# Designs tried in a protein design run: designed miniproteins, single chains, continued (2). Part 82

Each design is a single chain, and the fold is of that chain. pLDDT is the mean over its residues in the fold that is shown.

## One batch from the design tools (miniprotein)

Design m6840
Fold by ESMFold2-Fast:
Structure m6840 (fold): chain A 104 residues (1-104)
Amino acid sequence: ESELIKKLKELQEKLLELMESDPSVPEGLVKTQRENIEMLDKLPNLSKEEQKRALVLIGASEGAIVLHLLVKSRVDGELSETMKELIELSLEIDELAEKILKEL
């Protein structure tokens, strides 16, 4: 197992814990995050093309989380500390997923 894949899984699990701690995060986004973690567990047994597809889908899911939080912050006035941490983690996950994708 790649050290980068392990780090990606750790960041994804941390993001899920933060999402579950905030009741304002839609259940659909939490479910997608759980499915992304399940895909990472299967990653070593997938073809190279399926691995690339999984990493792209992870990045797209992180983009949806960031968009939801930015919309919420504009409606509610300001970003909470938890929302800032969620955005920072989502961006770190996207950067790491892109790095892994380039190595495939």
Scores: mean pLDDT 79

Design m6841
Fold by ESMFold2-Fast:
Structure m6841 (fold): chain A 94 residues (1-94)
Amino acid sequence: MEEYIKLIEELAEKADEDEEKKKEAEIELTEFLAEKKGLSEKQKETAIELTKEGVPVEVLIAAYSGDEQMIKDLSEVLGVKKEEIEKIREKLKE
C-alpha cells in the first residue's frame, strides 16, 4: 500500500507539471489499481475510458471498490469530496 500512496502523490505532482504527463500517469495508475483491486475486464475498460474523460483514476477505483479507507485516503490526499466519489460510483453501476 505504500506503493499505492506514492502513485497518488506522483499523480498529483504531474497534474501541476503537464497535462500530457498527467494523462499518461492517470492511465497507468488506472491499470495498476484495477489489477490491485481485482476489477473485471469490463470494469477495467470503463475505468480507463472515464480516466481519459478526466475522472481521477484513484477516485474511480475507490468508487468501484467501495473501500471506505481508500475513499478517506483519497479525500485527504487529493481534496476530493466523498459526494463526488458517490456520484462516480452510481455512474459505474448497472
Scores: mean pLDDT 67

Design m6842
Fold by ESMFold2-Fast:
Structure m6842 (fold): chain A 89 residues (1-89)
Amino acid sequence: MSDAEIEALFAQLDRDGDGVITLAELAAVLLSKDPALEPAKALFDPQRNGKWDIETEQLIQEADLDGDGTIDLPEFRALVRKRDEERAR
């Protein structure tokens, strides 16, 4: 996935437009039926069960470096790149 695609995905998840993604916004994406959010669902819910798997939960905890329950663009980019790299194996 390119940097431009990661930035576009971040913009789709940043529903409040505050420049960060909250864990609540990520959870809402997994429960959403919006087809525009399919790329995010494919990354964070590959089993399509509407909940985070243990691996996704671990990556979210790692991305939340500030411990405030938010993920900024650089942290999100690192998270997506880790997922994309695992899919390329």
Scores: mean pLDDT 65

Design m6843
Fold by ESMFold2-Fast:
Structure m6843 (fold): chain A 64 residues (1-64)
Amino acid sequence: AGERVTVTLLTDGGALSADGVALPKGTVLEGVLLEEREDGFLLVRDTATGELYLVDRSKAEVTR
């Protein structure tokens, strides 16, 4: 029961995978918002791959 979100990265490394892979500027993630953390990070699951990403809210545009 996560919210569907589209995340657009505004800078390189605005999102990091569970395996430590940084995503480049302009990456668009279509996913499910699992957690919104007090430190400004979002935990998002990519709907296409099932990968988990930590998204820096200050470096991304989030559309709900």
Scores: mean pLDDT 81

Design m6844
Fold by ESMFold2-Fast:
Structure m6844 (fold): chain A 78 residues (1-78)
Amino acid sequence: MEERAKLVKEHAERIEKALKEGVEKGAEVTAEFAKEMGDDETAEGMEKLKKDPELAKRAVQSAADTARAVAKKAEEAR
């Protein structure tokens, strides 16, 4: 349980760092995170969103916010 919360936190930080490097990099890291979490549908969605920069930006930001919220909740549930 503790390792899962730590993994989610580390991925949230990685997504935030990638967003600073660019939206395209942020989408790539978000897709990798989704695959690690077993969410192949989200990973495929991020690949399609690369062709729409505005939607990709919003999706990556939303994914980062969700990952942070999940990590915070996991820590509070201890």
Scores: mean pLDDT 67

Design m6845
Fold by ESMFold2-Fast:
Structure m6845 (fold): chain A 78 residues (1-78)
Amino acid sequence: SMEEKARGAALIFIASYVKHGKIDEKTVRDAARRMERELGLSPEEAEAVARAIAETAKEEEVTFPNAFKAALEKLKEL
């Protein structure tokens, strides 16, 4: 389901953020690449979702609820 993809995307982004310690292009790219492989998103969809989570995280904490909401909203647009 779309909710399952959003959950996966949120967890992938948080894992990438923990690994790299900051929200930069490397974190976004690593998360997007993993979303492609594990969730079956296209490269364009994966980048859009990872970037939407990153933008939200600049204004709010990198938490599961915030990342999940950003991912779900972006997936609904695609």
Scores: mean pLDDT 85

Design m6846
Fold by ESMFold2-Fast:
Structure m6846 (fold): chain A 86 residues (1-86)
Amino acid sequence: MTEELREIIRQTRAQFEALRQQMLTVGGATDEELAAYQAQVDAMIAQLQWVLENATDEELKEEARELIAEIQAFAAEVQARYAAGR
């Protein structure tokens, strides 16, 4: 279980970093791209929330909380930048 939870955090972090690079290198975003981005963000947060509910290791819980906060902060920044133009 603990190894599975660590793997979820590791995979989610890798997914988030890939998504960040995509959004940072694209000069603009379509409504379709923004919808796909939001779906991926929601899925990543759901995975990390599941880790928080099932983890017994405090370091693992803290890592999940930090990653959730980082993803949410970036998502809010992206929404603010693109929502005004749409």
Scores: mean pLDDT 78

Design m6847
Fold by ESMFold2-Fast:
Structure m6847 (fold): chain A 74 residues (1-74)
Amino acid sequence: SLKEIVEKRIEELTEQAKTEHNKEELLRLAEEGGLLELILNALENGRDIQDLLDKSNPELQEKLERVLEELKRE
């Protein structure tokens, strides 16, 4: 399910962050993790992902759509 894919990706980012020494990469991992947590929270509460997108500002919508597209390729 999408929820299981999101949970697995969050775990992978968390493990990567534990051994990452590059500050710019750590900030990138933190942003991606935050976006995934928003998606996971919506899924756990039975909310439509489209509703999450519709209620986000345009910049956040574009970032969430990008992350969702990447997850669908796995």
Scores: mean pLDDT 81

Design m6848
Fold by ESMFold2-Fast:
Formats: sequence, C-alpha cells, structure tokens
Structure m6848 (fold): chain A 92 residues (1-92)
Amino acid sequence: MKEEIKRKVLELLETVDELAETIEDPEKRRRVISLAVALAITVSAFLSGLESAEETIRVAEAVKEELRRLAGEAAEPAVELIEELIKLIKES
C-alpha cells in the first residue's frame, strides 16, 4: 500500500505537469502546480505518520475540486488519479 500510494503521487505530479503545460495563463498554471505539490506534501506527511488519513482525504478532495474549477475537463486525468489516491488512503 505505501509503495502504491507513492507511485500514484508521482503519476499525479507528472499528469499535473503535463496539464500545466497546456495552460497559457501563468497564474492558473502556477496555482495548478502549487495544488499538486501541496497534496504531495500532505500525502508524504500521512505516510510518515505526521498527518491523519481524514485530513489527507480532506486536502485531496479540496485539490480535486479546485483543479476542476481551474482547468475543467482537462483536469479529469488528474482528478481520476486523486480519486484513486483517496481510495488507497481509505484502505490504509
């Protein structure tokens, strides 16, 4: 489970980097990247025992909704990965 969660976070970061390249607005691009990085840090804290599963899921849900707001349908691959990540955290 821990290794699977780490792999999903890396896949999410790669997917968001690709999404960011399609965004011409520098402010939206920066925000999309910042959201993915914040989630990666929170998941890392969870895996290290420094953050609860409940709080990590709350952050993941917030990042998911904000990515949809910023990028619409283009965010769906990243949103799907976040949903898979939430499921893995719940099963941990």
Scores: mean pLDDT 87

Design m6849
Fold by ESMFold2-Fast:
Structure m6849 (fold): chain A 80 residues (1-80)
Amino acid sequence: SAAIPPLVAQLDSPDFATALAAATQLARLRDDPAVIPPLEEVLRNSPSPFGRYFARELLAARADDPAVAARLAELEASQA
C-alpha cells in the first residue's frame, strides 16, 4: 500500500500524538503483510522510543501468525 511508508515515517515523530495517529492507521492495515518488514526495522533500529513502542505493539497484534511471533521473539531477544 502507498500509505505504509509515510505512516512508518510518522512513527519516528517526537510528537506522541503523531506517532499514535500513525500506529492507529497501521493497525487498520493488519491484513497487509507489507507492514511487517518496515515495522521490524523500526523496532530494531529506530532511535524513537515511541516508534519502537508502537512497532512492537503492532507486531504483537499480528503474533497469531507463528512466523510473526517467532520474528518478534528474535527481535526482543536481540534487544538486551
Scores: mean pLDDT 76

Design m6850
Fold by ESMFold2-Fast:
Structure m6850 (fold): chain A 74 residues (1-74)
Amino acid sequence: SKEELEKEAKEVAKRASEAINRVRGVDPQLAAELSKALGELSRAVNAGDYEKTKEAIERAKKLIDEAEQRLAAS
């Protein structure tokens, strides 16, 4: 549902923000990519674009996973 998608987007945005803060000192390029993905997610949600919101959620999740892997390796 729209409500469930918006709830997931909010949770993913929070996780992305936390990942940016943690990875910034280790991988500035990945932090920049996460920041861009977070911006794209926010824009899609604000526009009410369901398809772009789903795509942005998946992209942000992938980058969050990459950040967690990078932090674990450091």
Scores: mean pLDDT 86

Design m6851
Fold by ESMFold2-Fast:
Structure m6851 (fold): chain A 69 residues (1-69)
Amino acid sequence: IPVLLEQLRNTSDTSVQQEIAEEILANPDITFEDLDELEHIVLSQPEVNHDLLDKIAVRRLKLAVEKVT
């Protein structure tokens, strides 16, 4: 995850950014800290990807449910 977050921060290709972000979101070991960093990177992009923000919100909800179950 930290390596993927670094790759995401350093890429300018929107298709590659989408693929890396979705790979991070699909990782079963994802933490709330990883989601916060991913959200920050997405919000700092020149064109904010609202679909990725929605996916981050859904993944955060799923992680919260997993933690209490």
Scores: mean pLDDT 75

Design m6852
Fold by ESMFold2-Fast:
Structure m6852 (fold): chain A 120 residues (1-120)
Amino acid sequence: MVQKIKDAGDRAQQALQEGITLANEAARALRDLAAVDPANAAAYDERAAEMLELKKKLQEQLKNLSVLTDEYIKAAEEDPSLAEKYLEHMVGLYLEASAYKSKAEQTLADARAALAAARA
């Protein structure tokens, strides 16, 4: 069980790191769009700000993740009957991180497609 909590923590860490990168790239692509499409610039700037807020949120979650993983491992070792509960919490963090990563990835893909079309 402890190994499963660690594995879930490692997967959450990777999803958070990837989500941070994607959110940052999406914000840059949206700012590039604002520069080439001034009629829609305000909407692109708002979406870029949302991606930067997402990046900040994911960075804070990443900072806290190692401490939280260690706490859950220790708690599961002290009371093995609660190990499934801590695993469920850690899997929940991974699923949330994965959802934010997907949102950033889709935003980046949409922004890059629109930017390519505007530059053609």
Scores: mean pLDDT 89

Design m6853
Fold by ESMFold2-Fast:
Structure m6853 (fold): chain A 96 residues (1-96)
Amino acid sequence: MEAIELLEKAKELALEGYDIAVKQGNNEAASHLAEAVGLAETAIYFAKRGDIELAIQQAREAIGALEEAIKVSNEEARKLAEKAKELVEQALELLS
């Protein structure tokens, strides 16, 4: 399922952003990125099970966490969060 591949790529980008935020001491950005990772993993889990409505809900919550990360991240982590958000939005369109 292409939506799952997009969510997995988004999760990888959010994890990279998390590592950068942690190294820079940006605990607020790291917290939001960690939340986005967990929400993306849960969306993948529900999508793989065919629980599409729950996958959509978790993907939307992941977008919210990524939006909060974007607000508080430095330039490099922010670009990764923005790319992750775009991939989750594309996955959401495919799931809908």
Scores: mean pLDDT 89

Design m6854
Fold by ESMFold2-Fast:
Structure m6854 (fold): chain A 120 residues (1-120)
Amino acid sequence: SELEKKRREEQEEIARIIGAKIRAIGLVEDALLAVKKVLEEDEKKELKEEEVKELFEEYAKKFGMEEKVKEAAYYLYLYEKTKKKEYYEKAKELLLEAVEELVGLEEAKKVALETLEKLK
């Protein structure tokens, strides 16, 4: 009874933390996937700025991406094209803000940052 309750509480807390980390990784991976798809189109068609923004809006709608995640994806696209660290730092800021607002767990921010750092 008491031992069973304690084990259940510990397992529920572990599951909550794991779920939050998975969600945080998913937010970053959605942004990275959108960037990859836009870069693939841009390489073949030399997209104008307006076309790039429209494409990110379309992927945000298809993936159910939040506004800050969509904005972060656009800055990651600019970073990949220009290699200016300023764009990477802005994308990182927006993704960490999205994780704070949507997931609300400190451990999830670390995993989100580690997922984004794989792009460097």
Scores: mean pLDDT 84

Design m6855
Fold by ESMFold2-Fast:
Structure m6855 (fold): chain A 63 residues (1-63)
Amino acid sequence: SSDIQQAQQYVDLAQQYLQQGNNDLALQYAFKALTLASGIPEASDIQQQAADIVRQVHQSLRP
């Protein structure tokens, strides 16, 4: 579906921003991917990738 394709694009953007050290944009796109992929079983891998990005950003910000 178009939602799965767009969620994948958001994950790709989130990964790019994460690699650039832009944690704010990485989180924004990761959450957009999670929102689109939510409730779609075929998008479970996309959900996991987006959740992993959120986790990585939060771990880097923890004291």
Scores: mean pLDDT 83

Design m6856
Fold by ESMFold2-Fast:
Structure m6856 (fold): chain A 86 residues (1-86)
Amino acid sequence: AQALLDRLAEVAEGTGRKVLDAAKAGTDFSPELLEAARYALEAGRLLRAGAPAQDIADAAGKAEAYLSGEEAGKAMRKTVLALVAA
């Protein structure tokens, strides 16, 4: 379980970082995509740090809400909360 969580954290942090680094290099992303990238980076870092499941789920839910809307964000938050709290 922990090895999978570590890989998920690395993917979330890596993806968020790549989007933010590309934006700094001059790629024009939507404000929604930039906020999604920031929250994905935060969720990955919180997961790696062993933060409370609620904090990880909130960050992941916000990232998904910016990408796919509020209902998708709520579904993601519930899924991540259940997965991390298990």
Scores: mean pLDDT 80

Design m6857
Fold by ESMFold2-Fast:
Structure m6857 (fold): chain A 102 residues (1-102)
Amino acid sequence: SGPEMIAKAQEEAGVKLEGVLTAMETVDLVDEKHGMSSEAAAKLTGVAIRVAVAGEKGKKTEIKEEDILEGPSEQTLKDAISTAGFSEETVEKLKKAKEKLL
């Protein structure tokens, strides 16, 4: 599940990231506004967390391109992040982290 993946990512990273917490709120907001299934919301959360964790530490996390293609589109993820109120700096960190993993 998304929340369990978040908790595990924080523990494994040894950090509590504001971006990770906002990713949880983003998933809940996307599910509420767009009628996204809990499974799709969990996938979106997992991707956002891995990207946020990688961005903050410069550590490569394994986000596979198929995880993005089978989940919400890159545009949907960007829209969800923007709607959750991530700063432009956080969005750029997430984009840079994604580029490092792909």
Scores: mean pLDDT 46

Design m6858
Fold by ESMFold2-Fast:
Structure m6858 (fold): chain A 131 residues (1-131)
Amino acid sequence: SLEDLIDSLPPLTAFQMRRLVEAIRSGDETLILAALRSLPGDEPIPDEVFFALIGELVRVFGPERTVELLESVLDSISPLNLPSLYAVLSALYELLGDREKAEEYRRKALEAGATEEQIEEALRAVREAAA
């Protein structure tokens, strides 16, 4: 479960992730934006945890609103988390049928250091959450 994944993280990171999950499940966009902007920047969030968090956003808000929330925090995200964030934005735009934006974010993900495998996993996670 997402909770089990979070509990495997270092204690401080686990605490911050639990706060973000609570904000997402509350549906309070102001709290979500604050939590996303305060994500740890000293190490990358594991893809398994990050993609599961994006899945919760898609489940609660739908793919279109999830894109808007994620784009609003792009300037606040640690460079270490940008590869995964660009990968999920590419996946969300592909799901929404915006091929130009999907390709733009895919390119940004690769330029930021994302692997093809990370991009494929992001797309799988987004599709599963939207099902």
Scores: mean pLDDT 85

Design m6859
Fold by ESMFold2-Fast:
Structure m6859 (fold): chain A 77 residues (1-77)
Amino acid sequence: MKDELIMQGVKLAAQAARAEAQGDLERAKELREKAIELFKEAGYSEEEAERFTRFAEALGRRLGDALIAAIEAELAG
């Protein structure tokens, strides 16, 4: 389902923001690249996927673990 791919992409981008905040730049890059691939699988272009990933990372920096928990709840529901 396209919506599930988008939610997983947002979760990975939020996790990338967390990894970056912890100083793990290599892990942040890996998670960011995976988020971009999920958005592309959902039918978005490379440019759109990169833009959505940056936006989701910005949300992750502001909302922290609360964003990840909210997405996990939505995916589980």
Scores: mean pLDDT 82

Design m6860
Fold by ESMFold2-Fast:
Structure m6860 (fold): chain A 87 residues (1-87)
Amino acid sequence: MIDDQIRRSGDRARQMARDAGFSDDQAREIGRLSRLRHRLGYAIQNNSPDVPTIRRQIRRTQRRLQRLGVDRDVAVTVLGIPRSVFD
């Protein structure tokens, strides 16, 4: 199911971040960003009214990551997130 795939995506991203030497706080937010990216993709495909809310959550998570010393370019490189998700 979609929810299970979103959870697994977040868990993998969190583990990859830890393996790359990020802190637990950084890894948690990277996992959250990965889950939100996946949710946004499905929401756009289904023309969901939740798209603006998900985009707002992504912006909040990106700001939190910047405060933790992880910028957008690092997230794109480490997570393999397409730059288009941030645009």
Scores: mean pLDDT 74

Design m6861
Fold by ESMFold2-Fast:
Structure m6861 (fold): chain A 85 residues (1-85)
Amino acid sequence: SAVDEAADRVIEEVSKISPKAAEIVRETVEEIAKLDPSDTERQYQIVAEAIKEISKILSQEQTNKVAWLMMEYLQFRAEAEAARK
């Protein structure tokens, strides 16, 4: 699906920064995939927790880049769900 392709793209982009951060992002995306796309509050909470863990291994600049990529993924997921209406 387009959502799965978006997830793969985010993981690939993060892997260019850090393979370890990409592992955390992969696990985070898998947890988000179990949620209803309309449950935005829980999705944001899960991403925030992942970014906190990533901040322990990456610089602030790299962490901000990963956070931005994850937010773009959440927006795309929400837009893809809205398009099913």
Scores: mean pLDDT 83

Design m6862
Fold by ESMFold2-Fast:
Structure m6862 (fold): chain A 97 residues (1-97)
Amino acid sequence: SMELEELANYVYELFKKLYEGKKLSPKEAARKIVELTIAVAFRRGLRLTEEQLREIVRLVREKYEKEEGVEIPEEYLDEAIAEMKAENPLLYADVVV
């Protein structure tokens, strides 16, 4: 959707500003994408379905892959989402319905 695309664009621009010039592994990049998506949603008071969260992080990953010429496997995003849910269950539950 256009609204999810706009949010993904915002998260990606923030990601670039925070990690510009830093050498991240694909796994580290996946984790930071998921963390920033949840943090932005929380700060804006947004509630996301799990499907909306997955769509936003996929869009951010695709933008990163296109600009940096690297690949982030889908399983790294899935692992990062699972880790965020396990490590920050209250924050995750506040953002993801």
Scores: mean pLDDT 87

Design m6863
Fold by ESMFold2-Fast:
Structure m6863 (fold): chain A 72 residues (1-72)
Amino acid sequence: STAAERLAALVAAAETDGLEAAAALEAELARAGAFENPRYRQEVIEGISGLELALRENAPQEVIEQLREAQK
């Protein structure tokens, strides 16, 4: 799977199960230093979901698993 395919799948999952998982993923991306990139900080300010940011950054499998666990 490409990063774009993973992004589409996780965005679809977040839209189906709610965006609480996306918010949790944003927190994990910040913890992992994903927001070191100024572009990603600006995209968050512009309303891009943490889920989309995680996939665009090729987030670690552990972060993706945490997203799945956060979906309730």
Scores: mean pLDDT 51

Design m6864
Fold by ESMFold2-Fast:
Structure m6864 (fold): chain A 111 residues (1-111)
Amino acid sequence: MSFLEELMKRLGLGDTREDRGRAIATVLLTSLYGSLLGVERERLKEVLLKAAEAGLSPKQIIIVAYKVFKEGLDEEELEKLIEEVKALSEEEIEKLMNEVNKEISELIKKW
């Protein structure tokens, strides 16, 4: 099974073009973050699959991946972060996504 197929399965996404697009966008954004922050591809895959398995949404996965990559979090810290992000309201998730997007936009401008 491909990484994308495994991720979609763990996210509970269907076979719709919309759901596939969301999974692809999640992989592309987190891959960009990993590249900009010098993160190894296998670590990126591990973080995404673990967050998806825990029942996180694509936006929550993006937030988790960015924080793990930026701060160099280990497995215990990752598990704690997943539970913290899982407990966030939709408004808190939107605020964190805006912060992540702002930081990434700044990094891209210097690219």
Scores: mean pLDDT 76

Design m6865
Fold by ESMFold2-Fast:
Structure m6865 (fold): chain A 67 residues (1-67)
Amino acid sequence: SDEELLKLSVEELEKLLSDPDEEVRIRAVWALASKGEEAIEPLKKALSDPFSAVRTLARYALEQLLS
């Protein structure tokens, strides 16, 4: 469930950004957005994702964390 992702550490969520399933990577970015400043570096990695929805969500998350 999505609540299980929120229980993962930033390190575990960063591992999920390398998952072959883009849906898993989208959910990982969503969960990273809730982790605050610790998530900035993994979210920057997600900006280079091949799937546009992952990149868009990562950009949005970074804008919220840096504002």
Scores: mean pLDDT 84

Design m6866
Fold by ESMFold2-Fast:
Structure m6866 (fold): chain A 71 residues (1-71)
Amino acid sequence: MEIKVKWHGLYDGEDRPLPPERQAELLKRMIRALVEEAKREGVVLKEFTPVPSLTEEQKEELLKEFERELK
């Protein structure tokens, strides 16, 4: 099974988006956990779409982390 990951963002208890830096930090942790579980279940992850509110630098860093975990 191949899965595309599309992330719509992380929100606080008042439905406000988290600050981009905090969001990027949490997303990195969640990506690592997701990839580890996917490998355990034999699932192939195909694509990752970062949250639009992140900076291009943070998006690139998250994509590199995702690709690194897939190797």
Scores: mean pLDDT 64

Design m6867
Fold by ESMFold2-Fast:
Structure m6867 (fold): chain A 100 residues (1-100)
Amino acid sequence: SNLDKKIQEEIDAVRADVDAVIEELRSYKEKYGKIPDELREKALARLRIAQVTLDNYLDKLTPEERERLVAYLREHADKAESIGATEVAELLRQAAERLE
């Protein structure tokens, strides 16, 4: 349905934001050996906006969609932790827990 398509597009946008944040932090750390606090704060702010979007659609997700999103968020939290973005990893893990 048109509504189901809109929900999927919004969730895909949240995933795109998570992917973009992690790639930016990874690229910066690879190039400069560190993630500056300002860049980390901007990443957290962007992810908090994505979290608001996710919270608006939380009750509209099927159990299968929730399971896929939980797996995605946990995988990306592990990626964030591997690059030293601990606060980003924690935010993503907390989002996954809220979906369970």
Scores: mean pLDDT 86

Design m6868
Fold by ESMFold2-Fast:
Structure m6868 (fold): chain A 85 residues (1-85)
Amino acid sequence: SSQQRQEQQELNRLVVSVMSKASKLVGDSSNPEGQQKALELNKALRDKDVETAAKLLQELFGLDEETAKKIAERMIEKRITIPDV
């Protein structure tokens, strides 16, 4: 349906946005806590731990719980991780 297609497009856009922001965190030597959380997020994604990944997405990017879970599930499904961590 057009609604399902729109939801998938929006979710894909959010994933790209998260990846871009996370890549900047990895490159930011002034924010070691952000770098550490990005590493923990990658570990959770690799381990397919949706709950931990969603919690880290909420903490890092100010996302609500439902949106963070959808992003985490999508990243795990597509085998997407943060670059350079």
Scores: mean pLDDT 81

Design m6869
Fold by ESMFold2-Fast:
Structure m6869 (fold): chain A 93 residues (1-93)
Amino acid sequence: MKEEIAKEVKEAYEKGVKEGEEAVNSLSREEIEEKVNELLKKTEEYAKKRRELNEELKKNPDDEKVQKEYKEFLKELSYERGFLEALQAALLE
């Protein structure tokens, strides 16, 4: 189960990178900069969501629904990170 979670999180990251690279090909430099700024603002919202999910998990550690929500959240974070890194890399080239 732990290895399966790690694999799914990695796959989400790799999908984020791929879709970010595809987005770069269709966006102007200005649009890429705007998108990076939007994703960086989302990082603060994700920090809040992570705190809320950690509190729920502490209250109900054996709740399968809470565990699944946390896993899906980690996958979403990993995807957004990959996407952001691909956009940032394009701005350096």
Scores: mean pLDDT 80

Design m6870
Fold by ESMFold2-Fast:
Structure m6870 (fold): chain A 114 residues (1-114)
Amino acid sequence: MVEPDRVETEVVVEDPARGSRVTAHIVADRRRREATVRLTVEGPLTEEAATFLLGAFAHAVEAAGVTRLASIEIEYSEGASEETKRRAEELAERMRRVAEDPAARRAARAALEA
């Protein structure tokens, strides 16, 4: 059952020219002030896609009053490159900072608007 204190958001970034699709499934619990994220990475992860996903996450975290990232899971398509895995791990670490640090949250939102 969906509780009023739980907000689910799905953000999808596609680049058909590169065969890329990245999905961020974000669950924010207002009562616990925690978020969980599942990233599904199909094809290459671009810096532009990572920036957009981080900014969208920052908006979701701020709207829900989240102060902590409880968990993040990353699922890769078969044959994911080491560069894609590195970028996804960097994105995950930046998401943890955005959940916990208001300065990181402001920076992520500003980057999305640029």
Scores: mean pLDDT 80

Design m6871
Fold by ESMFold2-Fast:
Structure m6871 (fold): chain A 61 residues (1-61)
Amino acid sequence: SRLEELLLAVLEERNARGVAFRDREEARAFVEGFLASRGITVSEEELETLTDALLGTQPSP
């Protein structure tokens, strides 16, 4: 699905930058910035889904 493709792209970008998020606000800002940089628009629900998945897949410190 489109959401799965977007999630994969966001995860690859996070890994390429080597970043981890302290809270949901940082993760959400990262997803929003990623989508904006690529001219991609998503619903609020889709944005929340991507943010949740990104936080849930953070590498251990």
Scores: mean pLDDT 79

Design m6872
Fold by ESMFold2-Fast:
Structure m6872 (fold): chain A 91 residues (1-91)
Amino acid sequence: MELEQEIELGILQIGLAVSEISLESILKSNESNDTKIKKLQDLLKIIDKYIKRIDELLKVAHPSLKPELEELKKRAEELKKKIEEELKKLE
């Protein structure tokens, strides 16, 4: 159980890091606003799934893993806010 939770935490950490890189890539691209909006909306859906999964893990996680899961949740919520703000700029 603990090892499985550590592996899932690692997978979520990698997924969030890839999502952060994806946001930077979308923002730096010279693509149309319509294309950027679609990509940001798709990214937002991925982040919402990560937040939900982190919340589920926090309910059952070993106490030693909770601080890392809480920090990961904060990172995911901050990334969500950044995506929402960038979507507003592309009006």
Scores: mean pLDDT 85

